# Ledger of designs, part 72: designed miniproteins, single chains

Each design is a single chain, and the fold is of that chain. pLDDT is the mean over its residues in the fold that is shown.

## One batch from the design tools (miniprotein)

Design m2400
Fold by ESMFold2-Fast:
Order: sequence, then structure tokens, then C-alpha cells
Structure m2400 (fold): chain A 109 residues (1-109)
Amino acid sequence: MTPEELGELLLEAARLGLVDEVEELLAQGADVNYQDADGNTPLHLAARYGHVETVRLLLEAGADVNAQDKDGRTPLMLARSSEFGGSEEEREEIIRLLEEAGGVVKPLK
């Protein structure tokens, strides 16, 4: 696979919460910080869709906790937003994981 193909597959696996696929793609050299056309990283998608174990795995793999999409949104902002697609328990755990990793809801000065 090309680096671009690995990155696109990693984004889809993170969006779907496919932990085993995320692990396999990262083992193949997928860029943990790969961005789609909207600036979403795998961490943005895992956080938005409420995939706790995928968020944990991506942070362990060195994901940029403060990566910004084209609207300047961080993964933590998506977890705290009305766009969050998981349960309240998943939201609380994802917010905890992102904050412990140094996640912020506003750009640093």
C-alpha cells in the first residue's frame, strides 16, 4: 500500500472504531497524524464518534492531541460538541484521555 492509501484506511478504521484494523495499519507504517481534505486526523474521527479504545490506541501511537481541522477544531472540541456520536460514558472517558494527554479546546497564545 502507498502511504496515502494507508492514511485513508486509517481514517476509515478510526471513524468506525475498528481497533484491530487501526493496530494493523499502524504496524504497516500508516501516519497516525494523516489528515483528510477537511484536516481531520484519525484522532478527530475516533473522538467524534465515541470510540474510546481507538482514542486510547491512537494516543499511545503518538497522535497529535491538539491537531486542528480546517475549522480550527481539536479532538477535544469534537468530543465536547453536539456532533459527538457516542454515549455520555464514552464522552466522559474520551474527554479524560484527551485532557490527560494535554488536549485543549482553544489554540494556545
Scores: mean pLDDT 83

Design m2401
Fold by ESMFold2-Fast:
Structure m2401 (fold): chain A 126 residues (1-126)
Amino acid sequence: GKELFRAALEGNVEEVERLIAEGADVNATNKYGFTPLHFLALSEPSEERKRVIELLLEHGADINATDKFGWTPLTVAEWRARGRYAKYKPLVDYLKSLGAKKPEKPIRMTPEEFATVFSKEILDIL
């Protein structure tokens, strides 16, 4: 369901714990192959968002899941960090510390195309 994508994006630890307890699939994908970790990677770093990452990984989330464009959560986080590196660097560094990697040959999207796809999907889960 869309509920886990929203909770992950928002860094809502309590809601993520509840949804997992109710049987939510931590590796669920939308029509573009985005997982909860892909949505979380779009958000600002926080201690709550780090805790959500830990919870998802504890329950078998794939930190290197690829979407239909070949993007991993780390690819999304690095895209989000462009022009705002100091603000988003803590999340990029944290994901790397957990073993997150970029694929060597992802499908290239323009920043504008990527922003359009993710903006639409964020609106669909809010």
Scores: mean pLDDT 80

Design m2402
Fold by ESMFold2-Fast:
Structure m2402 (fold): chain A 62 residues (1-62)
Amino acid sequence: VEELFKKFDTDGDGKISYEELKDYLVNELGYTEAEVKVIFKALDTDGDGYIDLEEFKKAITR
C-alpha cells in the first residue's frame, strides 16, 4: 500500500490529476479507461479535477 502511494505520486505535490490516476490505474492495476473515469468521478468530490492522496487511499483499499 505504501509502495503504491509513492509510485503514484510521481510529482510529490500531494495533488493527483486525472492523467496521473489514469496512468497508474491502467498501467499498474489493469483498469480500463472507462473504469478509471468512474473511479475518478467518485473520488473527485470537489469537482475541481484533482484528487488528494487521502481520497486515493480510500479508493484502492475498497
Scores: mean pLDDT 67

Design m2403
Fold by ESMFold2-Fast:
Structure m2403 (fold): chain A 71 residues (1-71)
Amino acid sequence: MEELSKKLLEAARNGDIETVKELIEKGADVNARDEDGLTPLQIAAREHGAELAMKYIKLLKEAGADLTLQP
């Protein structure tokens, strides 16, 4: 289980949206954090910008992730 979450974080870092989708479907923890304390959504936004992050948000919502937006 934790291994799937680590692969999810790596896929987010690489911008591999197809792998992200597969890992979420396999039960990866969408709220997992990397060594910098970033969630998959935060990694996608930081590394690849808003366009990829929007696609990522859709996948994370399907998995029930806590998407909190702060001002």
Scores: mean pLDDT 71

Design m2404
Fold by ESMFold2-Fast:
Structure m2404 (fold): chain A 60 residues (1-60)
Amino acid sequence: AMAKAVAIKDYTARGPADLSFEKGDILEILDDRHPVFWLAKSLKTGETGLVPKEYVEKIE
């Protein structure tokens, strides 16, 4: 993993590539190169998907 991040807002997936999460969930950031969406893994569910970077904050 490149970094850990915390969700600062709830997000419901809008498509099959997206990850749903709740405020306070810890995510493992796998790819942060895209300007809008990061590839992340939920440590709560183990699922991987795209998250809007504006909804998460890196904690490292």
Scores: mean pLDDT 81

Design m2405
Fold by ESMFold2-Fast:
Structure m2405 (fold): chain A 89 residues (1-89)
Amino acid sequence: MILGASPLHLAARRGDLDRVRELLAAGADVNAKNLEGLTPLHLAAASRSPQAPEVVALLLSHGADPEAKDNEGRTPADLARESGNEALL
């Protein structure tokens, strides 16, 4: 369970492109950090969803920081490598 996660974190993790779009249009903070320091971009980069590439692109187009570090010093690109999504970042 992701503690302190916003609705945008959960939508990004699922690769729910339509929900990510709705939340960003409603003013969700694209760079919000959960209790582990993870941003929505970290979770999208680690997603196994077929829509993960589109979610990553949408978050980046809204000003997501690709160099944001979690509490362990990991970037979204670090999580993408662990998940086989390296080409997304």
Scores: mean pLDDT 80

Design m2406
Fold by ESMFold2-Fast:
Parts: structure tokens; C-alpha cells; sequence
Structure m2406 (fold): chain A 62 residues (1-62)
């Protein structure tokens, strides 16, 4: 992934901390930052909320 990519959640996810974003399967997000710890900072295109999500739960929108 790279900053500016639109990605989709492949599964539901419950945030484990205040910096994380909860996801629903199929939710689309804009990547704002790619971290080296396996997380991205993303903004939900559904809710407008921003937070950290695991990269493994995201796929590129085709």
C-alpha cells in the first residue's frame, strides 16, 4: 500500500486501543500513512473516522 490508496476491509475488526479504528467487512478507507510495524493510518470513507488498522485486513480496491 501507499499513501492515497483506496483499500477495503476484508473482515470485521474491533479496535484494541484508542489509536485503532474498528472496521466492518467491505468498508472502504483512504490510506493516510503506512507504518513499518504492520499498521496503516487510514480514514474510513463511510464514517470519516481516522485510525490505525492492521495491513493484513486490507486489500486494494480494483
Amino acid sequence: FKVGDVVRAVADYEARGPDELSLRKGEKLLVEDVLDDGFVRARSLTTGRTGLVPQMLLEPVK
Scores: mean pLDDT 80

Design m2407
Fold by ESMFold2-Fast:
Structure m2407 (fold): chain A 67 residues (1-67)
Amino acid sequence: DVNAADANGRTALHVAAEAGDLARVRELLAQGADPRAKDNSGLTPLEVAQLSGHEEIAAVLREAEAA
């Protein structure tokens, strides 16, 4: 399940955003990953990408949230 959350409420999209894996972020979004999902800290994948300094991923996730 692309939207399955781990013990911290983090989805695969959160993990890919933190890792800087742009190809994986795009793959997950194409599979129906929820870009608005919040982890147990209330962070979205966009906020995780911003905290990790991955601006290209942040731009992709910002567009996905707007849709």
Scores: mean pLDDT 83

Design m2408
Fold by ESMFold2-Fast:
Structure m2408 (fold): chain A 94 residues (1-94)
Amino acid sequence: IQDENGDTALHLAASNSNADLALKAVKLLVDAGADVNIQNNNGDTPLHAAARNASKANENKIKEIVTYLIEKGADASIQNNNGETAVDLLYKNL
C-alpha cells in the first residue's frame, strides 16, 4: 500500500507532471477505494502531493484535482512535517 517513502498510489497519481493524467488516475484510485488522507514519511497527504504539482501552466487542472479530493473527504487542515497545509503549498507555487 505504501512505498519506502510512505507514498501510496494516490500520492504518485496526484504528483504526476501531466495534470490531465493526474486527474484521471486520482479519480480511478479514489473510486477504487483509495484512502485520501494517508500521510507519507514527510507527513504529506495526496492533497499535499497535488498542491506540490501546481504551477501557473496547470493551475486550473490542479484546482480541479484539489476540489475533487476535498469532495471525496480529503482533510485540508492536515499539516505535513514542515507545518504546511496543502493550501500553503498551493499559495507558494501559484
Scores: mean pLDDT 79

Design m2409
Fold by ESMFold2-Fast:
Structure m2409 (fold): chain A 83 residues (1-83)
Amino acid sequence: MDKDGDGVISLEEFREWLKELGFDLSDEEVEALFKVFDVDRDGVISYEELLTFMQNFGLPDASEGGLKKLLTPLIEQYRKTGN
């Protein structure tokens, strides 16, 4: 996920990561979801921000199955309100 090894995730890396998890998302959906994790509005997601978000939803780890279960309802809600 963090390809640069600097402890932050760019929008492009986040998009690729979501595709690896099996999500087929539009650019608008990826950007909307990215903004949910980008708490500081600096254009990147830190690992601390991602972990804090996951902990707030009761996920103990960053497993692909756990993340998919968490992200699916958020994506569905965006699709219902955005389109």
Scores: mean pLDDT 65

Design m2410
Fold by ESMFold2-Fast:
Structure m2410 (fold): chain A 62 residues (1-62)
Amino acid sequence: KKYLAEAVEDYEAKTPDELSLKKGEKVLILEVVDEYYVLAESLETGKKGLVPKSVLELLEEL
C-alpha cells in the first residue's frame, strides 16, 4: 500500500541510502522499513531513499 506524504522540514541525507528532502516536497511512501524510517520516492526528483518518519506528514492513502 502506497501513501502520499509531504516533508515538514528540510532533511539532508547522512548516508547514500537516505533521501534528501526540502520542506514542502511531496513523496510517495513505498515501504515502512522500521520504527524510524520509510522508503520514499521524491515526486520532484524521482529519487528513492530512506527518510525519517519524523520529517514527513501523511497526506493521502493511494
Scores: mean pLDDT 84

Design m2411
Fold by ESMFold2-Fast:
Parts: C-alpha cells; sequence; structure tokens
Structure m2411 (fold): chain A 60 residues (1-60)
C-alpha cells in the first residue's frame, strides 16, 4: 500500500538522485530505501527522488 507523507522542512537536492521539496508539500512514498531515506514522488511537481526520512512525516 502506498503511503502519503508531508514535508516538515524545505530540502534542496544535493545529488541528481535526491528530490527537492518544500515545507508542506505532499509526497507519495514509493519505496523505503533504508533507515535514513525514502524514494518519494512529489504530488505537486510529479518528480521522484530520494528524501531524508527526518524531513517528512508519514500520514497514511
Amino acid sequence: MKKIAIALYDYEAQTPDELTIKKGEKLLILEEVDDNYVLAKSLKTGKSGLVPKSYIEIVE
């Protein structure tokens, strides 16, 4: 089941594999990669990439 998350903070991608997010942005969690990162898709921009778990809250 896909999970929805909300960005808690702004995050600027440091590598091409990472996703830039803005506080309050809704994300679809595609995969939990490890203990520190998820692969997510922005519901606002449609772009996908790695996001630090500490920067998001999973809500459903």
Scores: mean pLDDT 81

Design m2412
Fold by ESMFold2-Fast:
Structure m2412 (fold): chain A 58 residues (1-58)
Amino acid sequence: MKLAKVTKDWEARLPTELTLKKGDLLEILKEVNENWWLAKSLKTGETGYVPKSAIEVL
C-alpha cells in the first residue's frame, strides 16, 4: 500500500476532490498526472483527487 501524509490544508474545489487537513494519512491509488493523484482518506474512507503539492509520499 502506497501511503502519503498531507503537508498542508486543502479545500476541495470540485466534488471529485478530497478536502485535506495537515497530518492526515492517505492511500495513493493512482498517479494520474504530475499535479493530481487519486487517493483514499484513511480518516474518512472517501476517495478523490488530491494535489501532489499538498502531500508527501511515505
Scores: mean pLDDT 85

Design m2413
Fold by ESMFold2-Fast:
Structure m2413 (fold): chain A 81 residues (1-81)
Amino acid sequence: MEEKYKEIEELARELARALEAGDVEAAREYGEKIVSLVPEEEKETVRSAIELLIAEVLAGRVSAEGAAKAAEALAKAAVEK
């Protein structure tokens, strides 16, 4: 659990950097890496949520940092189940 949490935290930081830089391709790649760390039954839910968060940042409704923190919290909650 600790190792997955640290990896999720690192990937969420990379997601924030990609979103802040406007690198949508890198943001999607880091999002998919976060999805790879959650249980199989949660993958589609987490993927859809991360895709929505990326879209909200691009629309200017959510900050890159806020979206990355939400993705981190969602992935950690999915791993805890």
Scores: mean pLDDT 83

Design m2414
Fold by ESMFold2-Fast:
Structure m2414 (fold): chain A 65 residues (1-65)
Amino acid sequence: ALQVGQVAVATRDYTAETAAELTLKVGDVVTVLATDAADPDWVLARSLATGQTGLVPANYLAVVA
């Protein structure tokens, strides 16, 4: 499961549909900033390449060990 402070990589492309969401490409590295127990399908992440933050589907991310 994704946890705050983890580094993860995008396993799928995701296109932001709102300003609150983050666009991801396969291989993008992100830091998990927040998780929501009421909406566990989404996490707030920050792109390490761009510094942009936004919501992304949790199942599109894989934790970097």
Scores: mean pLDDT 78

Design m2415
Fold by ESMFold2-Fast:
Structure m2415 (fold): chain A 82 residues (1-82)
Amino acid sequence: SELEYLKKGLLKLLKEKFPDKEKLTVKEALDVLKEENDLTDEEVEALRKIIYEKTGLTDETRLSIEEIAELLAEAILEYVKS
């Protein structure tokens, strides 16, 4: 699926950027996504709002890299559909 493909790509990216980390904050992951995909502040804020509305998670929420990759993939797909 598109979701699974995107999750796999994000997981690889996050592991390459944070090779010694088991967990990341939502903010750390969004910062990497912004840098790698040249996103605007407005685009990052849109993703942050989608994450919060769907899950209640904030910038400070710390999750495994696998969980963060899934969270970001779902938010990106929702944003693209909007």
Scores: mean pLDDT 85

Design m2416
Fold by ESMFold2-Fast:
Structure m2416 (fold): chain A 60 residues (1-60)
Amino acid sequence: GPMIAVAVEDYEAKEENELTFKKGEELEILAIPNRNIWHVKSLKTGKEGFVPARYVKIVK
């Protein structure tokens, strides 16, 4: 099944390919290209983008 992460704090996108999210939002992990930046999809908005891994934790 899908790998799910939850935002541990708010994040504002700094680049066009990044995702903005709020603490507690659920994100589907699409790819883990490296330990620092993950490619995710917001389950709230359906938007995809890159996020710093330190702002999210895997829950499923």
Scores: mean pLDDT 85

Design m2417
Fold by ESMFold2-Fast:
Structure m2417 (fold): chain A 60 residues (1-60)
Amino acid sequence: GPMIAVAVADYEAKRPDELSFKKGERLEVLAVPNRVWWYVKSLTTGREGWVPSVYVEIVS
């Protein structure tokens, strides 16, 4: 099934290819090329972008 993460804090995108999100938002993890930046899709808005992994936590 999909790999789901939950935002542990609000994040404001610093670059056009990054995703802004709010604490508690559910994100589908689409790619993990390294431990620092993950490519995710918001399950709330359907938007996709890069996020710093320290702002999100994988849920079971």
Scores: mean pLDDT 86

Design m2418
Fold by ESMFold2-Fast:
Structure m2418 (fold): chain A 63 residues (1-63)
Amino acid sequence: MEGDIAVATKDVEGSGPVTLSLKKGEKVLIERVLDSDFVLARSLATGETGVVGKSDLEVVGSE
């Protein structure tokens, strides 16, 4: 999962100071796996980095 490219499967609203907001279809780079449910990801569209739920992402490739 670390180094993988993933796509947001739905619109995600950031609800805290470290969470990432995403639009459905937005691509992210998974920078780190934090636990079984969350990753640290970087939006490829905006360059923003933040925490995203794994259930909100679908892995599409590795960089």
Scores: mean pLDDT 76

Design m2419
Fold by ESMFold2-Fast:
Structure m2419 (fold): chain A 63 residues (1-63)
Amino acid sequence: MEPLIATALRDYTAKTPDELTVKKGEKVLILEQVDEEHWRAQLLSTGEVGLLPKSVIDSVRPA
């Protein structure tokens, strides 16, 4: 998938080591769609990579 950029709609705390912790308003680079519920994303402020639920993400757009 082409890298997309999105904004976190709300705070989300990682529940597993594979998940990403984000705060509302942070920008993430969407790397791939893992399943119907999750994106693999990179947090632009820290460079951390992990899974995020789709419900945490605003509309995606090309990076």
Scores: mean pLDDT 75

Design m2420
Fold by ESMFold2-Fast:
Formats: sequence, structure tokens, C-alpha cells
Structure m2420 (fold): chain A 62 residues (1-62)
Amino acid sequence: PIAIAEVIKDYEAKSPEELSLKKGEKVKVLEIIDGEKVLAKNLKTGKEGIVPKSVLELLSVE
């Protein structure tokens, strides 16, 4: 299911596949890649990329 999550700590992308995020931003979780990583879309910028699950707090699931 697609979920909305809040960024709970800043994250800086370490590869071209990853997404940089700022605390307080909202993302749409598009896919669970593995136990530690998700594919997400930043709702503020519209950019997509891989981010650690540990920087996100789930708000809602669709």
C-alpha cells in the first residue's frame, strides 16, 4: 500500500539513486525496497529516490 510519512531527521543523499530530505517534510512511500529502505517521493519538491526507513514516521496508509 502507498503511505504518507513525515521526515523525522535530515538525510543527505549518498548516491544518485537516493533522495535528500529535511526534517518536517512529507513524503509518499511508493515501494518498500527492503527492511531498511523505501522508494519515496518528496511532496514538496516532487523528487523521487531511495531513503532509509529510519528517517521516516508513517502518518497514513492508503
Scores: mean pLDDT 80

Design m2421
Fold by ESMFold2-Fast:
Structure m2421 (fold): chain A 63 residues (1-63)
Amino acid sequence: MEKDALGMTPLHYAAMSGDKERVEELIANGADVTAKDKYGLTPLDLARMGGYEEIAEILEKAL
């Protein structure tokens, strides 16, 4: 997966913003759910920090 200057992928941003449909779309297209940003955070970590339980469950199932 392509990472930006912060080491974040599109999946990190979708999880952080609570965009469930975008998270599911990215996973269906082979997004790396284990990708870590510069701080060692995965999309799952960002979903949990945001309180997005349903997105966190989707990401956990994809791990």
Scores: mean pLDDT 80

Design m2422
Fold by ESMFold2-Fast:
Structure m2422 (fold): chain A 81 residues (1-81)
Amino acid sequence: EASALHLASREGNLELVKKLLETYPKSEINRRDTKGYTPLHLALEENRVEVISLLEYYGADINAVPSTVPSTLKADPEELA
């Protein structure tokens, strides 16, 4: 399920994105939804340039976008062994 940040980013609602980013912890900005999409990926798909800039400002990780490139994804390193 997509979070409010995912939906706001896709819609290009700058005011809502700002409010959510100020409310949510920074870890949420790179969170993938059930389809594996981050808010940044959804903003890129919809060409929401202002939202993309805002997400980047808040530390969105371009490498976190799941469908852009077939990158080698590593599991958590020795978290619980």
Scores: mean pLDDT 68

Design m2423
Fold by ESMFold2-Fast:
Structure m2423 (fold): chain A 59 residues (1-59)
Amino acid sequence: DIEKTFRLYDADGDGTLDAGELAQYGEPLSAEEVEALLKEADKDGDGTLDLEEFKKMVS
């Protein structure tokens, strides 16, 4: 489940994922690709994804 995956990668437990945490999401994604996806999905421009933004990115 997406929420379980989000919680697993949210190592800090702060309710957001940064580029480093997202780099562990999938083997085919490079750090550069993760940063590009983060910039596209992160509407707040804070360099992190919350649960709702993460769901929209992976769904």
Scores: mean pLDDT 64

Design m2424
Fold by ESMFold2-Fast:
Structure m2424 (fold): chain A 96 residues (1-96)
Amino acid sequence: SLEDAVNAGDEDEVRLLLENGADVNAITSAPKLNADIVKLLLEYGADPNHLARIVGPNANDEVKDILIKAGANPGLLSTPEEGVKDLVAALNRVLA
């Protein structure tokens, strides 16, 4: 499946499946999602918010950066505590 190819890190198989009409948004779990595969999925029209939900706050920084630049909500890539801390810090810098 597309999800199996994504979790294997096989970019060639991911590309082949997407070219043959695999639903890029059908991936439900990708704990080992790498940056190159994220870029490939986004090129084929993946929803960056959907990818952010499946990869979650434990994703590596490069994957998070790619998804945020593609339009993902940063809150989907942060723990609630981390997101609140970052928001409070940003607001204190702007409002102080």
Scores: mean pLDDT 72

Design m2425
Fold by ESMFold2-Fast:
Structure m2425 (fold): chain A 67 residues (1-67)
Amino acid sequence: GEEEKKKLLKLIGEILRLIGDIIELEKELEKLKKEGGDEEKIKELEKEIEKLEEELKKLLEEMKKLP
C-alpha cells in the first residue's frame, strides 16, 4: 500500500545519504594518506567510515524485509 511505498522511499533516501557520506569520507581519507597526513586524523576518519558502514548495513537489512 501507500504506507509501504512511503517507508521504502524513506529507507532508500537514508541509504543514499549514507552512501554519499561514506564516499566523501573515503575521498578525504585517501587525500590525507596520500599527503602523509596526521595519523590521528586518519584513525578518526577510519572510525567514522566504519560507523557509517554499520548504519548502512542495518538499513540494507531493513530494506530486505520490505515487500
Scores: mean pLDDT 82

Design m2426
Fold by ESMFold2-Fast:
Structure m2426 (fold): chain A 112 residues (1-112)
Amino acid sequence: SDPELQKIITGRLLKIPGMTPELAEKLSHKLVELLDGDLSEPKLREAFKFFDKDGNGYISAAELREVLTEMTGEPVSDELVDNIIRFFDKDGDGQINYEEFVTVMRGVHPTV
């Protein structure tokens, strides 16, 4: 895995309200592992597919909670899950689509 990419993603995740350094590090490590340090289209699609459990093209709060619970070994709060969704979800539909996921992963600044 690319240590610099993991550091960048961890720093972005730490901007999410309620995010702990431990969870941010675990999630960024898993994302970089899935990406194999490569932000290309095929790798981003595979990373997205890992979280999109039902394959409907959206990451729901329920799917995200399941993945995070598996990664931590403990229940994750609904408040934290909702805050993660809001951080990625720029269109306000309450779910993360592929375009929103790519925007955050490629580091387009959230100031636009």
Scores: mean pLDDT 76

Design m2427
Fold by ESMFold2-Fast:
Structure m2427 (fold): chain A 152 residues (1-152)
Amino acid sequence: PLGLSREELLELIRRLLEEHRVSPRVRDIILDAVENGRFPADEDDRRAMLLAFIDMDTPEMALAMIQLAHRAMQTGTPEEQEWATFAMLAGLAVYLGLEEAVAVAREALAARLSPREAADLVARAMTAELLARYPGLSPQEAANLALAEAEA
């Protein structure tokens, strides 16, 4: 999480959406999701929102996506939790600069894979990239080190 209040997070997201010239329709979907702390009910709107977060490729938007996903996991249905898991992994991949895992996330959304299948593919790509970046560490140790370096 960014350590921001909901109001501060919403204002940050509004600025980033403006800077990246996101379409009015997709901007409205993202702002509504952040305001309500829930993913959109429509699956195509969910995919459009997540793709926009990924394509903006900024640490701030990645952290905002992670925070929204965390909120959705607390209040969501099992289906919403699967989407939140995918969003969390995609957000972490963007935040940690895992270019191959980010590409896998985009391809999974474009191929209209289920959120569970998409999450599994992204997790596998993230593990492979982290182990390549930190040879000799376990996946958990590599992830912890990558997070510490990103926060430094």
Scores: mean pLDDT 82

Design m2428
Fold by ESMFold2-Fast:
Structure m2428 (fold): chain A 69 residues (1-69)
Amino acid sequence: MAALAANIGANIRRLREAKGLSQRELAERAGVSQATVSNIESGRLTPDGETLAKIAKALGVPISALTAA
């Protein structure tokens, strides 16, 4: 659902910016491509649970922080 993807993307962007990380730096820490981070933050991609877990770990937050409405 597009609204869920947008919420996840907005939460990732907010948490990434709070840590002073670029999309590239977050991607490197999470072990995903920078394009994946960019597409998730723009709402173009709804990440699966594995991708969410990698990003949450890289940001030092629980997965629930990324999926919050």
Scores: mean pLDDT 79

Design m2429
Fold by ESMFold2-Fast:
Structure m2429 (fold): chain A 74 residues (1-74)
Amino acid sequence: PSLSVRELRVALQLADGDGDGYVTYEQLRTVLVESLGVALSDAEIEALAKEGDVDGDGRIDYRALVARREAEAA
């Protein structure tokens, strides 16, 4: 409830050092658990990662995840 979609976007952009719009599962987990302190289970993080991993390559489109969350509240 206190997780800001904009803070999530910024934190993921910082984890995405190459700026390609993708992060790994480890980067996503680190951002959610360590940077944002969100109490998500590994299953919830994996489900979120699968939503963004459009190719199944372990490359998560975090911009799509953030956009989905923004649209959900509109």
Scores: mean pLDDT 72

Design m2430
Fold by ESMFold2-Fast:
Parts: structure tokens; C-alpha cells; sequence
Structure m2430 (fold): chain A 69 residues (1-69)
């Protein structure tokens, strides 16, 4: 679907922003991706882990990734 393609593009843009140290831009991209992929529980879980990383919440990121495994 168009929403899934756009959501995946936003995840990629968010990850790039994190690599560049722009946590605010990363959060904006991940929040939009979460909204577009809200009907996909697996995608939401992964995006929430990226949001935790962008916020510097290492414990929450680890817990969310453990749920995905």
C-alpha cells in the first residue's frame, strides 16, 4: 500500500537523521511512520524501539527489541 511504502521511507529517513545526530528530525520522521503504520503491530513495535533510541532511552529500546525477537 501507499501508506506502507511512505511509512518505510520515513523509517529510513529517521535512521539517517539518527546517524547524523539529528534526534529531533529522527523523532519527527518516526512519529509520522508510526501514524501511517498504526495498523501493523510489528511495525509499531519496531518504530517505538527507534523512538526510544532517538530519545536516548536504551533500557526501553532493549525491552522493545526483545519483544520483537
Amino acid sequence: SAARAEGNQLITQGMKALEEGDREAALEHFEKARELLADDPTAVLVIEAYIARARGDTEREAALLAQHA
Scores: mean pLDDT 85

Design m2431
Fold by ESMFold2-Fast:
Formats: sequence, C-alpha cells, structure tokens
Structure m2431 (fold): chain A 124 residues (1-124)
Amino acid sequence: SADQAADLLSAAAAGSVERVRELIDAGADVNAQDAQGRTPLHLAAYYGHVEVVRLLLDAGADVNAQDDQGRTPLHLAAYYGHSEVVRLLLDAGADPRARDDQGRTPLDLAREYGHDEIVALLEA
C-alpha cells in the first residue's frame, strides 16, 4: 500500500533495520519512489545505512534506479563518502558510468569531494 511504501522510505532513511525487515516481510514495494523519485535504496545509500542497503538489495531493490535528478544510489553513496555502501552497490551490479542530469558519474562526485577510497573502488 502507499502507507507501507511511505513507512519503508522513512525506515530506510532512518537506518531502522528491524522496521525495514518487517516492512519487506509484509510485502512493501522495495522500489517505491517518493516525490523526488527516490527509492528506499537511494535514502539508505544517502545516509550510509550499510545493513539497510544489504536488506534492500537482497529483497530485489533496483540498484540502478534513478531519481528526478538522474542520480542512482551509487551517485549518492559516492557524493557522501559511504565507502562500504559503494562496495555493496558495485557487488550488486551498480553502473559506475551512470550519468546524472548534470552529466556527472559517481567517480566525478568522489573526485570532487575528495573521497580517495571511493575513487580507488570506482577506478578498479
């Protein structure tokens, strides 16, 4: 339902691992989008919630989903310096060459913001 989708988006942003698991088990849509086109995976990647990212990927979340700015979860993890989230997303088949609406890749963002570990992961 729309209420379960909203709850999952909120729980993913908060890093509420138990609540995310409960909502997935209840059949919440793991690919639901908020008003900005962001999925639960976008929000978990934005905030660096490693275990929530793992749960969402295991539940079939679209690793390459784009928000209203053309950003993937990998763009957000790279921008905010969440190295372990970047590793999980790459292992799940995230496209490191995806371009946002400004033509920026996750690698471009990691370089701009000085995230050397993420630069190394994306250049491998």
Scores: mean pLDDT 92

Design m2432
Fold by ESMFold2-Fast:
Structure m2432 (fold): chain A 70 residues (1-70)
Amino acid sequence: MLSTREVVEQVASKLTPEQQEELRELLKEYGIKLEENESMVDAFEKAEKELTPEQYAELMERLGELLKQS
């Protein structure tokens, strides 16, 4: 089975620039600041460590929805 990191990498690679922008805003809502030189995968790894299990589960559900739109 794919690890959480592998799932995030796969989704990030399939997101359009518009969807990546939406995802950045979603991360900001959870207090995860994406730095200028930081990858989307790095931001999600931080989210996994910093967010509660409930918040992280919701974020992953939203990530799955974005993948369906790609």
Scores: mean pLDDT 71

Design m2433
Fold by ESMFold2-Fast:
Structure m2433 (fold): chain A 83 residues (1-83)
Amino acid sequence: AGFSEHFVQIVQGFSTEDLRKVFKHFDKDGDGTLSAKELVDLMRSLGLPQEDHEKLIKEADIDGNGTVDFEEFLAMMTKFSKA
């Protein structure tokens, strides 16, 4: 498994609407994207295990552009909620 059971259980507890609200809250620049730092802060605020932060960042493959838009974020989170 790529992520902890605790991470999966937390993610499965969130609706698409909840994830959108959280994303907008951390989108401090209002540009519709999150930096790696903002994404980590978002995951920490959701209570996701610290060990899973690195796995999510690698899954996002943000090294190419340095940011994650909402569709990329949603795609990552829904992969883990759908099993």
Scores: mean pLDDT 69

Design m2434
Fold by ESMFold2-Fast:
Structure m2434 (fold): chain A 153 residues (1-153)
Amino acid sequence: SAEEEIKKDPNNAQAWLNLGKELLDTGGKAKAEEAIEYFDKAIALDPNNADAYLNKGYALYLLGKYEEAIEYFDKAIALNPNNADAYLNKGYALYKLGKYEEAIEYYDKAIELNPNNGLAYLNKARAYRKLGKEEKAKEYEKKYDEIAKKKYL
């Protein structure tokens, strides 16, 4: 387990990252503050770990700290500009702040990096619906449905 790796080597940045992720996967929002402490340990041990910044941003997002979450997604993007999930999660935080047009720009970047990202299309549709662009929302909901159907073939 990640805890056994940390007991063997407390300087294992990846083991701290894995423990924080396991805590979010099992406890979600209720464990997000505790998971942030483990991501902070991972970042302190490896400041170039893009995944540690991404997962800290996601934990901050779960806590409703959307502006702080964006700062950590921006750090993750700066370290790994090809990670579609960092753009997708920044889009989620922008959407929660009511910045729907900016959220769409980051969903588009996630789609550019991973064209099979059905969740990016679904969230792009939701953002267009918030902007009153119902025909655009339906277009991207159809794209999501097409991708979801292929995953079961």
Scores: mean pLDDT 92

